# Designed miniproteins, single chains, continued (4), part 104

Each design is a single chain, and the fold is of that chain. pLDDT is the mean over its residues in the fold that is shown.

## One batch from the design tools (miniprotein)

Design m15619
Fold by ESMFold2-Fast:
Structure m15619 (fold): chain A 91 residues (1-91)
Amino acid sequence: MFTQQVEVVGSTLKSVGTHDEPRADATRALWFAEGELLAVQEFPAAPVTTVTLNLPASAKTVTSLWTLLERAGGHLVPLATAPPQTLAAPA
């Protein structure tokens, strides 16, 4: 199972990815505001990964995408994706 929890507090996004997949080698998270990429980060395959990100003042919505990755042939390939979440950024 791979899930995400996303919360906006003031100008800060808190994003948590959780998995129980022993085959995972890495976790990748991407954040978008109004279709613009804000950040991409890659982490070791820990069962729980927590990230905080500052949101630009112009952001009205933010979309959070979490992908679990497996090494295949020396490359990281998608293994699972948590359901995407889109949140309103507080004014």
Scores: mean pLDDT 80

Design m15620
Fold by ESMFold2-Fast:
Structure m15620 (fold): chain A 102 residues (1-102)
Amino acid sequence: KPKVGVVSRPELAEPTLEVAKKIADEAGAELVDYRTVESPEEARQAARELAKKVDLVIAGSPELTRAMAPAAKENGAAVADAGVTPEQLKRAIETKEVVLAP
């Protein structure tokens, strides 16, 4: 079963986690970790750590997705923002690619 981590800013934590849980469940993935970050540097560090134990990191914003994508890819994980569809999430896990909501 694919594993998913979630990263958001503290002020968006609850809505990001709720949306991420729904998308992960619909994609057949398991949400195993959730982190809040205050800066792009913290987001990059969180992405490096999460990429070692998850197949995909869901970001609470497009800015976080862009900050985390290089670090996650370096460690073999995909990155998607919380606005993506379950089908887009499944594809990102398979291709190890970055996916942004339209």
Scores: mean pLDDT 79

Design m15621
Fold by ESMFold2-Fast:
Structure m15621 (fold): chain A 65 residues (1-65)
Amino acid sequence: SEERRADLVVRALNLLREKGRITLDQLAKEMGVSKEELLEALADFEARAGRRVVRIENGYLTLVP
């Protein structure tokens, strides 16, 4: 559901803010979701926001400034 996806995104962004950087694998594992589900949720959120919110560098996810 869209509400479940929004909750997942909020939790992911909070973890990214707390940790500064984390791998997609580790973030998905800590949240108890698949990498595919997490990536789809983030992509959907960015599409709706009309901007990039996360970046991937050297296998790590970080928040866009």
Scores: mean pLDDT 82

Design m15622
Fold by ESMFold2-Fast:
Structure m15622 (fold): chain A 81 residues (1-81)
Amino acid sequence: KEKIDELYKKAEEAIKQGNFEEAYRLAVELRKLGDYERANEILSKLPKEFQKKVLEKAIKEARERGDFVKVHIYELELKSI
């Protein structure tokens, strides 16, 4: 299993390379390992256009699950960008 520090370093390098999809994937893995602080830091460094696409996808997936509480939260976040 990768260490949290290794995932964080890879995510920062992905951002420097403009690989925002990989940085997002690594942030999700950090969240799965319980490091919400570093995951949120990586996500905040992503371009606003990429953040909008991620939130739009999350809204769609939440709607398909019937999770309308998360739909509302993600829509508020999307409007804040």
Scores: mean pLDDT 79

Design m15623
Fold by ESMFold2-Fast:
Structure m15623 (fold): chain A 110 residues (1-110)
Amino acid sequence: SEEKREKYRKLVEEAKENLEKYKEFIEENEQPLEVLLDNIGRLNIPIKETGDILPFLALLIHLGVSEEDIVDLLLAIDELIQAILEADPAKVEAAQKRLEEVLERLRKKY
């Protein structure tokens, strides 16, 4: 969705402007990007109890991931979470494949 892509782009921009605000979270959750991507593929995403994703976006920016790659990753994660909530096995399988394709692109690029 173009609207969803624009929403996530704005969140990435907000995280980029507030990197210093999330410094403690970044230091606590810093790990090699490859390990973080593997954890994301298992839906083990480092987020705060409040569900605020901005610190997680700040972590990805700190690790050198581009804005567009973060947006693509967020769209793939969101699609998988929505498919799981809908309890549709075919949608879950398709969304899992899409997330893994994004993760593999990031592993090769970074």
Scores: mean pLDDT 82

Design m15624
Fold by ESMFold2-Fast:
Structure m15624 (fold): chain A 66 residues (1-66)
Amino acid sequence: GSITFKNPQALTLFQQAVEAFNKKDYLQAEKLYLELVTRYGDDVDALKQVEVDGKKLKNILKELES
């Protein structure tokens, strides 16, 4: 699906994270997803739609808030 981010840099980070994950570079993918959340976490509607390894990023974020 098409996820629309308010900030173009957020879309770029998301695309880079997906590419890293697909290359099995999980350390780089984790870093990029954390940067996405840390710098652009205010874009809640877009982040709700992000999936990582079949899990919604919103569920991963809940675990990080704990």
Scores: mean pLDDT 70

Design m15625
Fold by ESMFold2-Fast:
Formats: sequence, structure tokens, C-alpha cells
Structure m15625 (fold): chain A 72 residues (1-72)
Amino acid sequence: MEEEAKEVYERFKEAIEGLKELLETEPDKFSEEEKKKALETARGLAKKISEKYPSIREEIEELLKELEELLS
């Protein structure tokens, strides 16, 4: 279970960092609707991960907040 939590955290981190990189390097390729969809998907995943792995909840929520600030 601890191994799974760490792997899930790393995958979520890579996904968020990849999305941030795309938004910073190619912002004109994203419509407002696409940005909203990406944020909603990230929020849904963060909630599911936090409910299943409460030990990494704060770390997951911190990554999500960084994405939310970038998209605001």
C-alpha cells in the first residue's frame, strides 16, 4: 500500500507538471473550455487519490492548488 501511494503520487505529479509545461509553452493552443475540462479532471483525480490514500492528501492538494493558480 505504501508503494502504491508513492507511485500514484509520482504519476499525478508528472501529469500536473506536464500540463503546466504545456500551458506555459503553448498557451494559445488551449481554449477556455479545454482549460476548464483539464482543471475539472485534475480535481476529480485529486479527490479520488486523497480519499484512497489519505497519507499523501496534502501533497496531492498542493499540486492541485498550483495548477488552479496557473489556470486562474
Scores: mean pLDDT 79

Design m15626
Fold by ESMFold2-Fast:
Structure m15626 (fold): chain A 61 residues (1-61)
Amino acid sequence: SQAQQYIDLAKQYLQQGNYQQALDYATQAHQLAIQNGDLQSAQEASRIINQAMQKISEQKK
């Protein structure tokens, strides 16, 4: 699915340290998953969003 494709991209960016891109793709994946009723993908995307946000916060201070 499109949501899973964006989740995979978000994970890749997270591994590269590109946390803003990881957040952007995970957010898009979350919206798509909710719209499609895909609870598993929505939960996975939310997890990535939280991880990316935490890493961004750590970089600022």
Scores: mean pLDDT 85

Design m15627
Fold by ESMFold2-Fast:
Structure m15627 (fold): chain A 77 residues (1-77)
Amino acid sequence: MELDEAYITAVLYFIGGVIAEKNGDYETAAQWYVKAAEAAPDHPDAPEFYRNAAESYRKAGDTEKAEEWEKKADELA
């Protein structure tokens, strides 16, 4: 149903983030990880998607966004 479809969408966005990260495009990877979390915000994996976004922003050198998304992940865990 819709919840399962939302999670499938989140997984597809997560895969996009992994591909971007492998290409060294950490800012794009972080954006995909945020989309994954937002596609299924109530899913148990959503905090982990936000943490992946925070880590990717740190690798991109965007410490401010990294801290914002890490805080979001901690609030949802």
Scores: mean pLDDT 81

Design m15628
Fold by ESMFold2-Fast:
Structure m15628 (fold): chain A 89 residues (1-89)
Amino acid sequence: SKAGPVIEVFEKLKKAKEYFEKGKETGEKEYYEKAIEYAKETIKLAEEFLKLIEDVKDEGTQLLKEQLKEAKKEAEKIIEEAKKELEKL
Protein backbone atom coordinates (compact mmCIF):
# COMPACT_ATOMS: atom_id res chain seq x y z
CA SER A 1 0.00 0.00 0.00
CA LYS A 2 1.06 3.63 -0.47
CA ALA A 3 1.16 4.14 3.34
CA GLY A 4 3.04 0.91 4.16
CA PRO A 5 6.65 2.10 3.86
CA VAL A 6 5.91 5.34 5.81
CA ILE A 7 4.26 3.32 8.59
CA GLU A 8 7.47 1.22 8.80
CA VAL A 9 9.52 4.35 9.72
CA PHE A 10 7.25 5.00 12.71
CA GLU A 11 7.08 1.30 13.69
CA LYS A 12 10.92 1.14 13.75
CA LEU A 13 10.99 4.32 15.88
CA LYS A 14 8.46 2.75 18.28
CA LYS A 15 10.69 -0.34 18.60
CA ALA A 16 13.75 1.86 19.27
CA LYS A 17 11.84 3.64 22.08
CA GLU A 18 10.56 0.32 23.54
CA TYR A 19 14.04 -1.25 23.64
CA PHE A 20 15.58 1.93 25.10
CA GLU A 21 12.96 1.91 27.90
CA LYS A 22 13.56 -1.82 28.49
CA GLY A 23 17.30 -1.09 28.76
CA LYS A 24 16.57 1.50 31.45
CA GLU A 25 14.29 -0.93 33.33
CA THR A 26 16.65 -3.95 33.22
CA GLY A 27 20.13 -2.37 32.91
CA GLU A 28 20.88 -4.96 30.18
CA LYS A 29 23.37 -3.84 27.51
CA GLU A 30 21.62 -5.81 24.73
CA TYR A 31 18.45 -3.67 24.94
CA TYR A 32 20.41 -0.43 24.45
CA GLU A 33 22.19 -2.07 21.47
CA LYS A 34 18.80 -3.05 19.94
CA ALA A 35 17.48 0.50 20.56
CA ILE A 36 20.45 1.88 18.57
CA GLU A 37 19.86 -0.68 15.78
CA TYR A 38 16.15 0.23 15.36
CA ALA A 39 16.95 3.96 15.63
CA LYS A 40 19.54 3.63 12.83
CA GLU A 41 16.95 1.82 10.67
CA THR A 42 14.47 4.65 11.39
CA ILE A 43 17.02 7.25 10.23
CA LYS A 44 17.88 5.27 7.07
CA LEU A 45 14.22 4.80 6.05
CA ALA A 46 13.31 8.42 6.90
CA GLU A 47 16.25 9.72 4.81
CA GLU A 48 15.28 7.47 1.88
CA PHE A 49 11.68 8.79 1.93
CA LEU A 50 12.75 12.43 2.35
CA LYS A 51 14.95 12.07 -0.76
CA LEU A 52 12.13 10.35 -2.68
CA ILE A 53 9.69 13.22 -1.95
CA GLU A 54 12.29 16.05 -1.98
CA ASP A 55 10.95 17.69 -5.16
CA VAL A 56 7.26 17.27 -4.25
CA LYS A 57 5.89 20.69 -3.20
CA ASP A 58 2.14 19.98 -2.77
CA GLU A 59 0.32 20.62 0.52
CA GLY A 60 -0.08 16.93 1.41
CA THR A 61 3.65 16.15 1.46
CA GLN A 62 4.75 19.12 3.63
CA LEU A 63 3.29 17.57 6.82
CA LEU A 64 4.78 14.18 5.88
CA LYS A 65 8.23 15.79 5.42
CA GLU A 66 7.92 17.40 8.88
CA GLN A 67 6.87 14.07 10.46
CA LEU A 68 9.78 12.21 8.82
CA LYS A 69 12.28 14.90 9.93
CA GLU A 70 10.90 14.68 13.49
CA ALA A 71 11.17 10.86 13.46
CA LYS A 72 14.81 11.19 12.35
CA LYS A 73 15.56 13.67 15.18
CA GLU A 74 13.92 11.40 17.79
CA ALA A 75 15.92 8.41 16.51
CA GLU A 76 19.18 10.43 16.63
CA LYS A 77 18.38 11.38 20.26
CA ILE A 78 17.79 7.71 21.17
CA ILE A 79 21.20 6.76 19.69
CA GLU A 80 22.94 9.52 21.70
CA GLU A 81 21.18 8.63 24.97
CA ALA A 82 21.65 4.86 24.53
CA LYS A 83 25.39 5.36 23.84
CA LYS A 84 25.70 7.42 27.05
CA GLU A 85 23.95 4.65 29.03
CA LEU A 86 26.24 2.01 27.48
CA GLU A 87 29.31 4.06 28.58
CA LYS A 88 28.07 3.77 32.21
CA LEU A 89 27.93 -0.06 31.99
Scores: mean pLDDT 85

Design m15629
Fold by ESMFold2-Fast:
Structure m15629 (fold): chain A 98 residues (1-98)
Amino acid sequence: GSEELGPVLVNAGVRGLKVESEEEAYEAGVEVGKEAKKEGAKEIRIGYTKETPKKYVEAFIEGIKSVAPDLKIETSEIGEGAKKIIEKSGGLVYSLVK
C-alpha cells in the first residue's frame, strides 16, 4: 500500500550541534544565541547525553549568554535514540521556544 502522507521528521524542531571542544561549544553557543534573538525566542532548551562532557554544556551556555543574556536556558539529559536521529557527534542538541 502507498503511504502517501510520507514519513514525519520528529526531529524537525530540534537542532543538533557537532562540538568536540569547549571552544567549539562556546562558539556554537554564540551562534545559537544570535539565532534565538533573530527568531524572538524566549527560551533555549539544551539536550545532552550521559557521554556529553559537562564542560561542553557549560561553554555552550556561556556562549549563548554572551550574546543573549536575558534568554532563559533549560538543560536536560536526553536518550541516545533522540540524539542519533538529530546528530551523530558532539552530544548536544537544542530547541528554541517562543
Scores: mean pLDDT 70

Design m15630
Fold by ESMFold2-Fast:
Structure m15630 (fold): chain A 88 residues (1-88)
Amino acid sequence: GKKELAEETLKLAKEALEIALEAIKLGKGETLLKAIGVAIGAIGLQFLAELVLSGKAKLSEEELRADVETAKKLLAAAKEVLEKAKAS
C-alpha cells in the first residue's frame, strides 16, 4: 500500500544519501559536483517520504511507485559516483 511504498522510498533515499556523502568526501571536480547532485535528490525524496508517512502530504500509489523508481535510480547513481570518486 501507500505506507509501504513511502517506507521503501525513505529506505532507498537514506542509503543513496549515505553513499553520496562518502563520494563527496573522496570526490574532486566534476565527480564532486555529481555526488552533491545525488545527495540533494536523496534529501528531497527523504523529506517527501517523511511528509507522506506523517500524513502531511497525500500522493497516489502511482506517484509513490514513481518515487520508489526515482530512489532506485538515485541509489544506482550514488554507487556509480562513489566508484568514480575512489578511482580519482
Scores: mean pLDDT 88

Design m15631
Fold by ESMFold2-Fast:
Structure m15631 (fold): chain A 59 residues (1-59)
Amino acid sequence: KEEEVREFVEKNPVITKEQLDELAEKLGLTREEVESLIRKANEDLMKEGKKNYAVILEE
């Protein structure tokens, strides 16, 4: 769950709403839960000095 979201964030610096829905469906989570995990992954990656910055495109 958290590991899957972290890998997704590392590979996708720009995340669309469609990608959020796809990830939520894949992991069996709500969009809100996925957004929370993405935020956590971004913070963790930033603290570790790794490639970071998944921007969620809003509509």
Scores: mean pLDDT 71

Design m15632
Fold by ESMFold2-Fast:
Structure m15632 (fold): chain A 65 residues (1-65)
Amino acid sequence: MTSSTQFQIGDIVQITDAPDSLLGKTGRIIAISEIPGRGRMIAIRFDDGYARGFLPQQIQLLQRI
């Protein structure tokens, strides 16, 4: 199993797993952080300027730029 390189800063993604109103929303990746002991955290910015971190398994790639 290779390290996931599927997501990159600038990618357009859709939220596929969230317990709140962000489920199904589309946003742009603005940062990717590696957290020791927890893995990769992906920061997503939405059209309204709101940004939130998600795990890679909570998002789906829609478009790569």
Scores: mean pLDDT 75

Design m15633
Fold by ESMFold2-Fast:
Structure m15633 (fold): chain A 72 residues (1-72)
Amino acid sequence: SAAEAAAQARADARDEAVLNKPLTQEMIDKIVQALKSAGLIDDETAEKLRERLKQAKNVREAIKIIHDILKE
């Protein structure tokens, strides 16, 4: 299963690279729209989330912010 181990390592490296990506305004807008479309947040919460996500350094930090907002 060297091929399976290599595939997993490549997937893990891609996941880590994604989590370390800086957030763009387009990514923020897509995240907020997805959460609103799913009925998880209202317009007021969406504005609060957008403001907090602009302060996020990367996707990992954004995920934490989203979880914090959804728990409130």
Scores: mean pLDDT 78

Design m15634
Fold by ESMFold2-Fast:
Structure m15634 (fold): chain A 59 residues (1-59)
Amino acid sequence: MEEAKELADRMVAVVRQTAADRGKPAPTAEQLAEAARASGRGLGREELGEKAAEYILER
């Protein structure tokens, strides 16, 4: 699913930017996966969030 990959890439970019702006260490894959799941829930597409999280953890 291309949408899951797009969500994964977007979440990685956004969370890394937020961490850098706050002077925090780079987020872990687990933190990035959790952000993707939260985004899926916010969109009413929990399955999309789960697949995006799986994609992040497989990278």
Scores: mean pLDDT 75

Design m15635
Fold by ESMFold2-Fast:
Structure m15635 (fold): chain A 92 residues (1-92)
Amino acid sequence: SAEELLAAFRAAADALVAALEAGDVEAARAALATLLATLRALARDPEAARRALLDVIGLAIRLIGIGLDVPEVEEAAREIAAELLRAAEEAE
């Protein structure tokens, strides 16, 4: 269901944030792969995809903020944020 996909998206987003805050770039990239798969599934439901778009933008901003606070993951956080925003643009 759309609600289950949105819950999975939020869980993967939380895992991504936690990984970057911990300085674990490999775990962050694994969480990104899960997020991208969930976004692709959400894109099959236009209403669910539209609801997720603001969450994607908010997540990208949050990741950039984490990179500023945790310099060792700054480049990875910026790259991951850019990849999420690119995926969101392609889903429109």
Scores: mean pLDDT 81

Design m15636
Fold by ESMFold2-Fast:
Structure m15636 (fold): chain A 67 residues (1-67)
Amino acid sequence: SATVARVGLAEIERLLAEARARGDEALAKQLETLRVQFAEASRAGDDARAVALGREAGRLGKEAGLI
């Protein structure tokens, strides 16, 4: 749904902002790539791919101590 896609994108953007704020350039680059791919999957209506990309962003955020 549009609401689920919007919430997922906002979460990835939050993690990206936090990675940038702490100077973690490698994590920021990975999250930026996932943000772009998530937006593309959402535009294509590929909900399964969008969910998988959101989970990957969450995994990276958790490993980095941002969740």
Scores: mean pLDDT 82

Design m15637
Fold by ESMFold2-Fast:
Structure m15637 (fold): chain A 65 residues (1-65)
Amino acid sequence: SEAGRRALEAAEAALRSGDAALAAASYHGKQVALKIAQEQGDEEGARLAEEGIRLAREALRKSGV
């Protein structure tokens, strides 16, 4: 999805600049968004958040942090 792809790109950019904190904050933000979507019964929001989490995790793994 577009949201997930953007999450990966943002995490990669943060890691290239050496800003691991920004990458971690992005990952955490997607986890919070998932919880809120689940509590509100927003199925599509939950799926988008899950995709964003998965791609952000890949970016973090790629950088070895």
Scores: mean pLDDT 66

Design m15638
Fold by ESMFold2-Fast:
Structure m15638 (fold): chain A 85 residues (1-85)
Amino acid sequence: MEEKKREIEKMVEEARELLAQGQQLVQQGLREGLDILRQGIELVKQAHMLYAEAVGLAESEEVAEEIRKKVEEAYEEAMKLLDEL
């Protein structure tokens, strides 16, 4: 119980951090160049993967759904920005 809860918390924290960092880099990439944009998208993808693992460990489907939706939205948004280039 404690172990799973800690793993979920870690994954959620990491996913949230990667998501925020990825979104920030995507925005900067549009101004400063493709390299930063690519890095941002990569971080968003990593966040999505971490979230998928967290879902498997989650006791509450409600929490899993919330985070998954946020990750998917950010991923789609990042891909749209890349397509605009």
Scores: mean pLDDT 71

Design m15639
Fold by ESMFold2-Fast:
Structure m15639 (fold): chain A 76 residues (1-76)
Amino acid sequence: AEAAAEAAYKAGVDSGGASPGRVTLAMWEAKPESGERAASAAGYAVTLASAFSGNGIVDKEAAELGKRLGLELAAR
């Protein structure tokens, strides 16, 4: 579960994680369904964390999203 969330998070980061467009590409490459949604949410979380580096609120949101993605992937 955590490994899956980490992989999805990395997919977003590796794509640059700087914009929704980058996340969309990462989603497409991951896989059609479960991986796609996980990569999207993880990439968005990374983008927000990058934009507001040092902001505790965004860091918390990103961590919660990563955890939730791991659970979602495990359920699929």
Scores: mean pLDDT 45

Design m15640
Fold by ESMFold2-Fast:
Structure m15640 (fold): chain A 73 residues (1-73)
Amino acid sequence: MEARDEEVQNAAMAEIGAAVMLTISEIYKKQGDDKKAAVAEEGARRLREAARRADLEEALAVLKETQKQLDEL
């Protein structure tokens, strides 16, 4: 059944998104792009909050917003 399994999967996917954003932040730090690194790190923090709420739609919105900000820098 979808109810509990969906919440657990939504939280897990948001946590994975946060880990990916932290990795992207580390890559930008190594390249000397502190502005992009900060944006990715902020995205990771917001994704962890979405994971706490098990809100996959919010997590996807945060991922898209963070990627757009990185592309526009």
Scores: mean pLDDT 80

Design m15641
Fold by ESMFold2-Fast:
Order: sequence, then structure tokens, then C-alpha cells
Structure m15641 (fold): chain A 88 residues (1-88)
Amino acid sequence: SMLSETQIGFLLIAAFGEAWVELRKTGSPEAEELVRLLQETQKLFLNPNATKEEIIEQLRRIRDRARAMGMTNLAAVVDQIIEEIERQ
């Protein structure tokens, strides 16, 4: 629905914000990789041939990487995106 799409959009902005803040503070290769993975995930959202299952799998990978880096806020935001997609 349009409301769920809007919510996913706001959550994606929040996820990018968390990753960009980390990248700007640390300059770490791990933070740069999270930004790249989020950009690739955004491309999947814009691809009409991408399945919800493919998008969820990519988001789970990002969540697991964020958890490994101690980025608990990013991991929580990504988990909320997954829940919203599964609700559609």
C-alpha cells in the first residue's frame, strides 16, 4: 500500500543516515561496505523484476553485518523494514 511504501521510504532514509554517520566518523571499509550494500538494496526496490524474497534476503545480510559491527540502531531499523515488507 502507499502508506507501507512511505514507511519503508522513511526507514530506508534512517538506515542510510546511520551508515553515513558511521562512515563520516570512522572512514572504515566496513562502514563504506554498509553504504554500498544499502545502495544495492535501494536498486532492488526500484527493480520491477526483483522479488520480495530477494529484497528480504539482502536486508537480512545487512542486518547481520550491522549487528557484527555493534550498530544496534541500524540493525533495528533494517529489521523494521523487513517486517513492513513481510506485512505487504
Scores: mean pLDDT 85

Design m15642
Fold by ESMFold2-Fast:
Structure m15642 (fold): chain A 76 residues (1-76)
Amino acid sequence: MEEEIKRYEKAIKSADDLIKQLKTEYENVKAKDPENAEKYKKFYDELISAITSYRNDLKAKMDELKKELEKQKEEE
C-alpha cells in the first residue's frame, strides 16, 4: 500500500511537471512566433486539459488508498 501511494505521488508530480513545462513551452513559442499564437494555444490547451484530468483522477485514487491505509492502522 505505501509503495502504491508513492507510485501515485510520482505520477501526479510528473503530470504537474509536464503541465508546467507545456505552459512554459507555449509562452516561448508564442513569443517566438506570435502570428501562429492561436494555433499553439489550442494545441497546448487541449494537452494541458487532458493531463490535468488524468492528474486529478490519480489524486482521487491516491486519496482512497491513503484512507484505506489509515483504517488499517486504526485496528482497535
Scores: mean pLDDT 81

Design m15643
Fold by ESMFold2-Fast:
Structure m15643 (fold): chain A 87 residues (1-87)
Amino acid sequence: SAFDELERRFQAELMAVEDALAAGELSREEAIARVRELGLQYVRELKAAGVPEERRRAAVEGIARYVAQTYGEEVGRELLAELLAEV
């Protein structure tokens, strides 16, 4: 489905940011900014693809959990609020 394709691409993009951070190609601040940009783009693409609001909310909550675990609880909480405004 379009949802599964967009989710796979987004997950690959998030992993690329982690890899770049680990390689010293991005600072932590740059990685967080990139993840924010990718998250906003992903939610907008889900909406444009006609993915139902409930699925978009669940996707946003999943992103926030991933970000909290990878970049810290504060970053995850801030991103959750921003992405929910785009749903």
Scores: mean pLDDT 88

Design m15644
Fold by ESMFold2-Fast:
Structure m15644 (fold): chain A 58 residues (1-58)
Amino acid sequence: SMGLEQTKKMMDELVSQASSLSREELIARLQEIARTGMDMGVPSDEISLLLQETADRI
């Protein structure tokens, strides 16, 4: 659960920076955060849902 909370916080921070980043930078950051979350033991289905939710907010 700590891994999921950390990953969600990283995604929220990315959303707050979205207007200052290019589309390519946003995609790269989303993938980096997703990899970090998976490395922390967050299930891939939870990462996929979080990626979709974050993309919808950008």
Scores: mean pLDDT 82

Design m15645
Fold by ESMFold2-Fast:
Structure m15645 (fold): chain A 74 residues (1-74)
Amino acid sequence: MKKSEELVKKALEIAEAILNNDDKKVEELYKELEKKYGKEVARKVYLGALSLAEAIEEGNELKKEAVLEKIRSL
C-alpha cells in the first residue's frame, strides 16, 4: 500500500476508535504508525485523526476532505 493511502486509512481507523472511546485501539494504531513511519508522522496522523473525528461528528464533508488531503501530504 502507498504511504499516503496507508496514513489516510490509519487516520480514519484512529478517528473511528476515538468516536467509539476505544483508547486501547487508538494506542495500538499509534504505536504501529510510530514503528513504521516514526514519531513525528505518527503524531501528525493522530492530530489529523482528532480533526477527522470532529468533522465526522459535525457531518462536515468539506472539513473531512481538507484534513484527509493534509494527511496524504505527510
Scores: mean pLDDT 83

Design m15646
Fold by ESMFold2-Fast:
Structure m15646 (fold): chain A 76 residues (1-76)
Amino acid sequence: DLIEQFIAAVKAGELSRARALAAELVARDREGFERAVTAFIESGALDREQVQHLLWLALELDLGAVVAAAVRALLA
């Protein structure tokens, strides 16, 4: 699904692809997308580089809940 494709793009460092997928997911359900990505970050399944990619993308798209989760994860 689009969430899995988004996470795969983030893991691969494919920022342009990740941005395009995130924009589509945000347009469909911004709150649901933020909840799903926040839960993924909080699961600990992402490494530091992957969380950093998510932080920059979340700042660009004004996803405050994701920014907060990413910052918290990077400080742990």
Scores: mean pLDDT 83

Design m15647
Fold by ESMFold2-Fast:
Formats: C-alpha cells, sequence, structure tokens
Structure m15647 (fold): chain A 89 residues (1-89)
C-alpha cells in the first residue's frame, strides 16, 4: 500500500540519519532516530507493534551507553526496513 511504502521510506531515512549521527558521535540524535524508526515500523507491522516498540526502547538505552550499542541500533533500524519491504511482497 502507499501508506506502507511511505512508512518504509521514513524508516530508511531515520536509519541513514541515525548512521550519520553515530559517525558524528551524536548519540542523543541517534536515539531520537531509533525511536522514530520504531514508531514507523510499529505502524507498518501492527502485528509486531509491541515487540518493535520494546526493542526500540532497549536499543535507545544501548545507543546512549556505548558505540557498540549505537552500531547495533543502526543495524536494527536497517533490519526493520528490510522486514517492512518483505511484508509489502
Amino acid sequence: SEKARRLLEEIRRHATLGAQALLQGDFQALAEHVLAAARAAAEALPARRDEILKGGEELVKSALESVEGGVGAVIWMVGLGVEVELHLR
């Protein structure tokens, strides 16, 4: 659907901006992009809403604590985009 494609584009945008924030050492901005990607993904995948939102909260904590947590958060956002794209097929 058109709505799901827009949500996919939103997730991908936040993954890209989050990766840029990570490279700049801006862990607060990265955390904000993780939450935004989680909300978009939860809307695109309503059956997984609670799992995605909880996962996002855990990744936000990790991203604020360490570089490794930040890397994990970016990988997770990219994975959400792949999952939404596969759900559209």
Scores: mean pLDDT 89

Design m15648
Fold by ESMFold2-Fast:
Structure m15648 (fold): chain A 67 residues (1-67)
Amino acid sequence: DIEGLPLGAVFDDAKTTPEEKAEIAARVLLRLKEAGVSDENLERATQALADFTGVSVEEIKAAEEKL
């Protein structure tokens, strides 16, 4: 499950800005994609990260495209 991923870096509210959260979430998704995670699970991960960080799915995807 997605819970096993390095989500702690994304949810470190004491040190991480919303913009940095979007970039970290995008990096997490890129790593999952490189590791062979399915498109279905990647979409689910994107939504979960958006819900937890308060950053929109579109903003996370825009950050991912830039990487």
Scores: mean pLDDT 71

Design m15649
Fold by ESMFold2-Fast:
Parts: C-alpha cells; structure tokens; sequence
Structure m15649 (fold): chain A 66 residues (1-66)
C-alpha cells in the first residue's frame, strides 16, 4: 500500500540522516556526507516519480508519516 511504502521510505531516510550525522561528527567524512545526501535525493525523486507528484511534495509526505 501507499502508506506502507511511505513508512518504509521514511524509515530509510531517517537511517540515512543518522548515518550522515555520524559521518560528519565522528569521522569528519565530508565526501561520505555528500554521498548520503545524493542517496536521499534519489529516494525522494524515485518516490515522486512512482506517486506522480513533485519531489517537494514527496518530501512533505515522508515527513508527515515520520
């Protein structure tokens, strides 16, 4: 279902955001942070395409189910 897909993607984004914080705070890995940000962008764009909405709207939906 759409609700299950949104919850799954919201959890995936939350895990990526936590890893990004770890990379900058503990590892000082700025290249790793850029790679994480690219993955987050890709997930949002893929979700937007699947739902037929804008990337901004997809981002808002993910925050709503988090």
Amino acid sequence: SMEELLKEKAKELEELEREGVRLIVQEHDYAGVEAIQAKIKEIIEELAKELGISPEEARKLLHKVS
Scores: mean pLDDT 82

Design m15650
Fold by ESMFold2-Fast:
Parts: structure tokens; C-alpha cells; sequence
Structure m15650 (fold): chain A 67 residues (1-67)
């Protein structure tokens, strides 16, 4: 699934940029929006756990997936 793999790579880059810029939640928010546009709900939840772990945030992340 080419688009889904690409979206995951781009999402992880957004998280990395957020960490470097000191806005981890903003970076995660953009990454979540990217993943939601491509992944199904179940695939999204699995990718979200990986993404939050990469960002050093605990799961579930309060408010992040609601925005």
C-alpha cells in the first residue's frame, strides 16, 4: 500500500521536526492529520501508538487525536 507507507514516513518526519522545534504536540497533530487522510481507523490507531512513542508521549494522548 504505497500511499499508506509514504504517509507514515511523512508523519514521522513531522514528529521529528516538532521535536526539534520544541512543539512536539503541534508536530504530532500535523502527523495525525496526515495519517487520518490515508489510513483506515484501525490502521490509524496502530500507527498513532508508534507515532506517540517516537514523540516520547504516552498513549493515549489526551486531546491530540480529538483536534
Amino acid sequence: MEQKEKAKEEAFKLVDEGIKNGDVHGGVGLAIQKLKSVLDEEEFNEALKELLKRAGLKYPAPGVIER
Scores: mean pLDDT 71

Design m15651
Fold by ESMFold2-Fast:
Structure m15651 (fold): chain A 67 residues (1-67)
Amino acid sequence: GFEQANPDLVKARLEKLDTFKQLDQGRQNDLVQYLLSKPQVTNQDYEDVASLIGVSVVDLQAALADL
């Protein structure tokens, strides 16, 4: 999971996805908190987050790969 990651760092990584930057700030923060709240990020969690951002799971995982 991302439970030990800095929320600002997670947000900065998601901001590499142009569609994430088009979301309102509340939605952006909710998605960051969702990822941080999971002790294990499952394939379903990646699918749900990727769908809400409007990207592929592969692109989402690539953005978060250095965390």
Scores: mean pLDDT 80

Design m15652
Fold by ESMFold2-Fast:
Structure m15652 (fold): chain A 84 residues (1-84)
Amino acid sequence: DSKILEEIKEISERIAKIAIENNHPVKDFEKLKEMLFKDLLEKVPLEELEALKQSILSHIEDPEKKKELEELFERAKELMKKME
């Protein structure tokens, strides 16, 4: 489903942008974006996805960006379920 793939790509780009803008250790936006896209497409275990979310959240101080990141990860989980 091309629509699901496009949305996962957009989510991956937005998560990577938030992470890089908020001092994430990985400084390469394209690399982080591609890693996120691959992880979501390959349906990594929810525990691994949660660990990644918490890692990114630990570098964010802005409550609005924390909320946006949490909403993006919840949407990603929903899309991963629909790909089954």
Scores: mean pLDDT 78

Design m15653
Fold by ESMFold2-Fast:
Structure m15653 (fold): chain A 85 residues (1-85)
Amino acid sequence: MELTPTERRVLAAMLRLQARAGGVVVVSQSDIAREAGLSRSTVSRALRRLEKRGLVERVPGKGYRLTPEGIEKGSEVLAEEEGRE
């Protein structure tokens, strides 16, 4: 599955927020934008694509959460970022 750099940053940000919460968490677009260092508009577009890929799911009136596949993919992205100089 081919992810854009923006989609990778959003996915990694969501996983970091989930890790800090100590479990699966529903996060707002604003929280993701702040964690990822992206605009809310950029995050919104990336979330749309990630939802189509089945990596995130929308919780009506609450925000977004990672799917099991999204957690796995986000973990891969974070491992790549941690290993990068």
Scores: mean pLDDT 80

Design m15654
Fold by ESMFold2-Fast:
Structure m15654 (fold): chain A 78 residues (1-78)
Amino acid sequence: MTPEDLEEIRRGEEELERIIEEDDGEVLRQAAAATVAGVARLVEEGRLSEAELERVRAMSPAEQVRAMLELLRRLGEE
């Protein structure tokens, strides 16, 4: 993991936490869509399984954003 990757992850975590706190339904929906796209990218990179992507797609928008926060935290520790 490069320093640039860590900065991108930190910025993403901060933005997602802000979106959850604001509880803006439209912004939350957009963040959820970005989360699904991000998980798909991680699956393509071999960092997550296809089962994780399927699980995230089945979640509610709020659950999808929370799942991404947990994933970003795990990636930041690797």
Scores: mean pLDDT 71

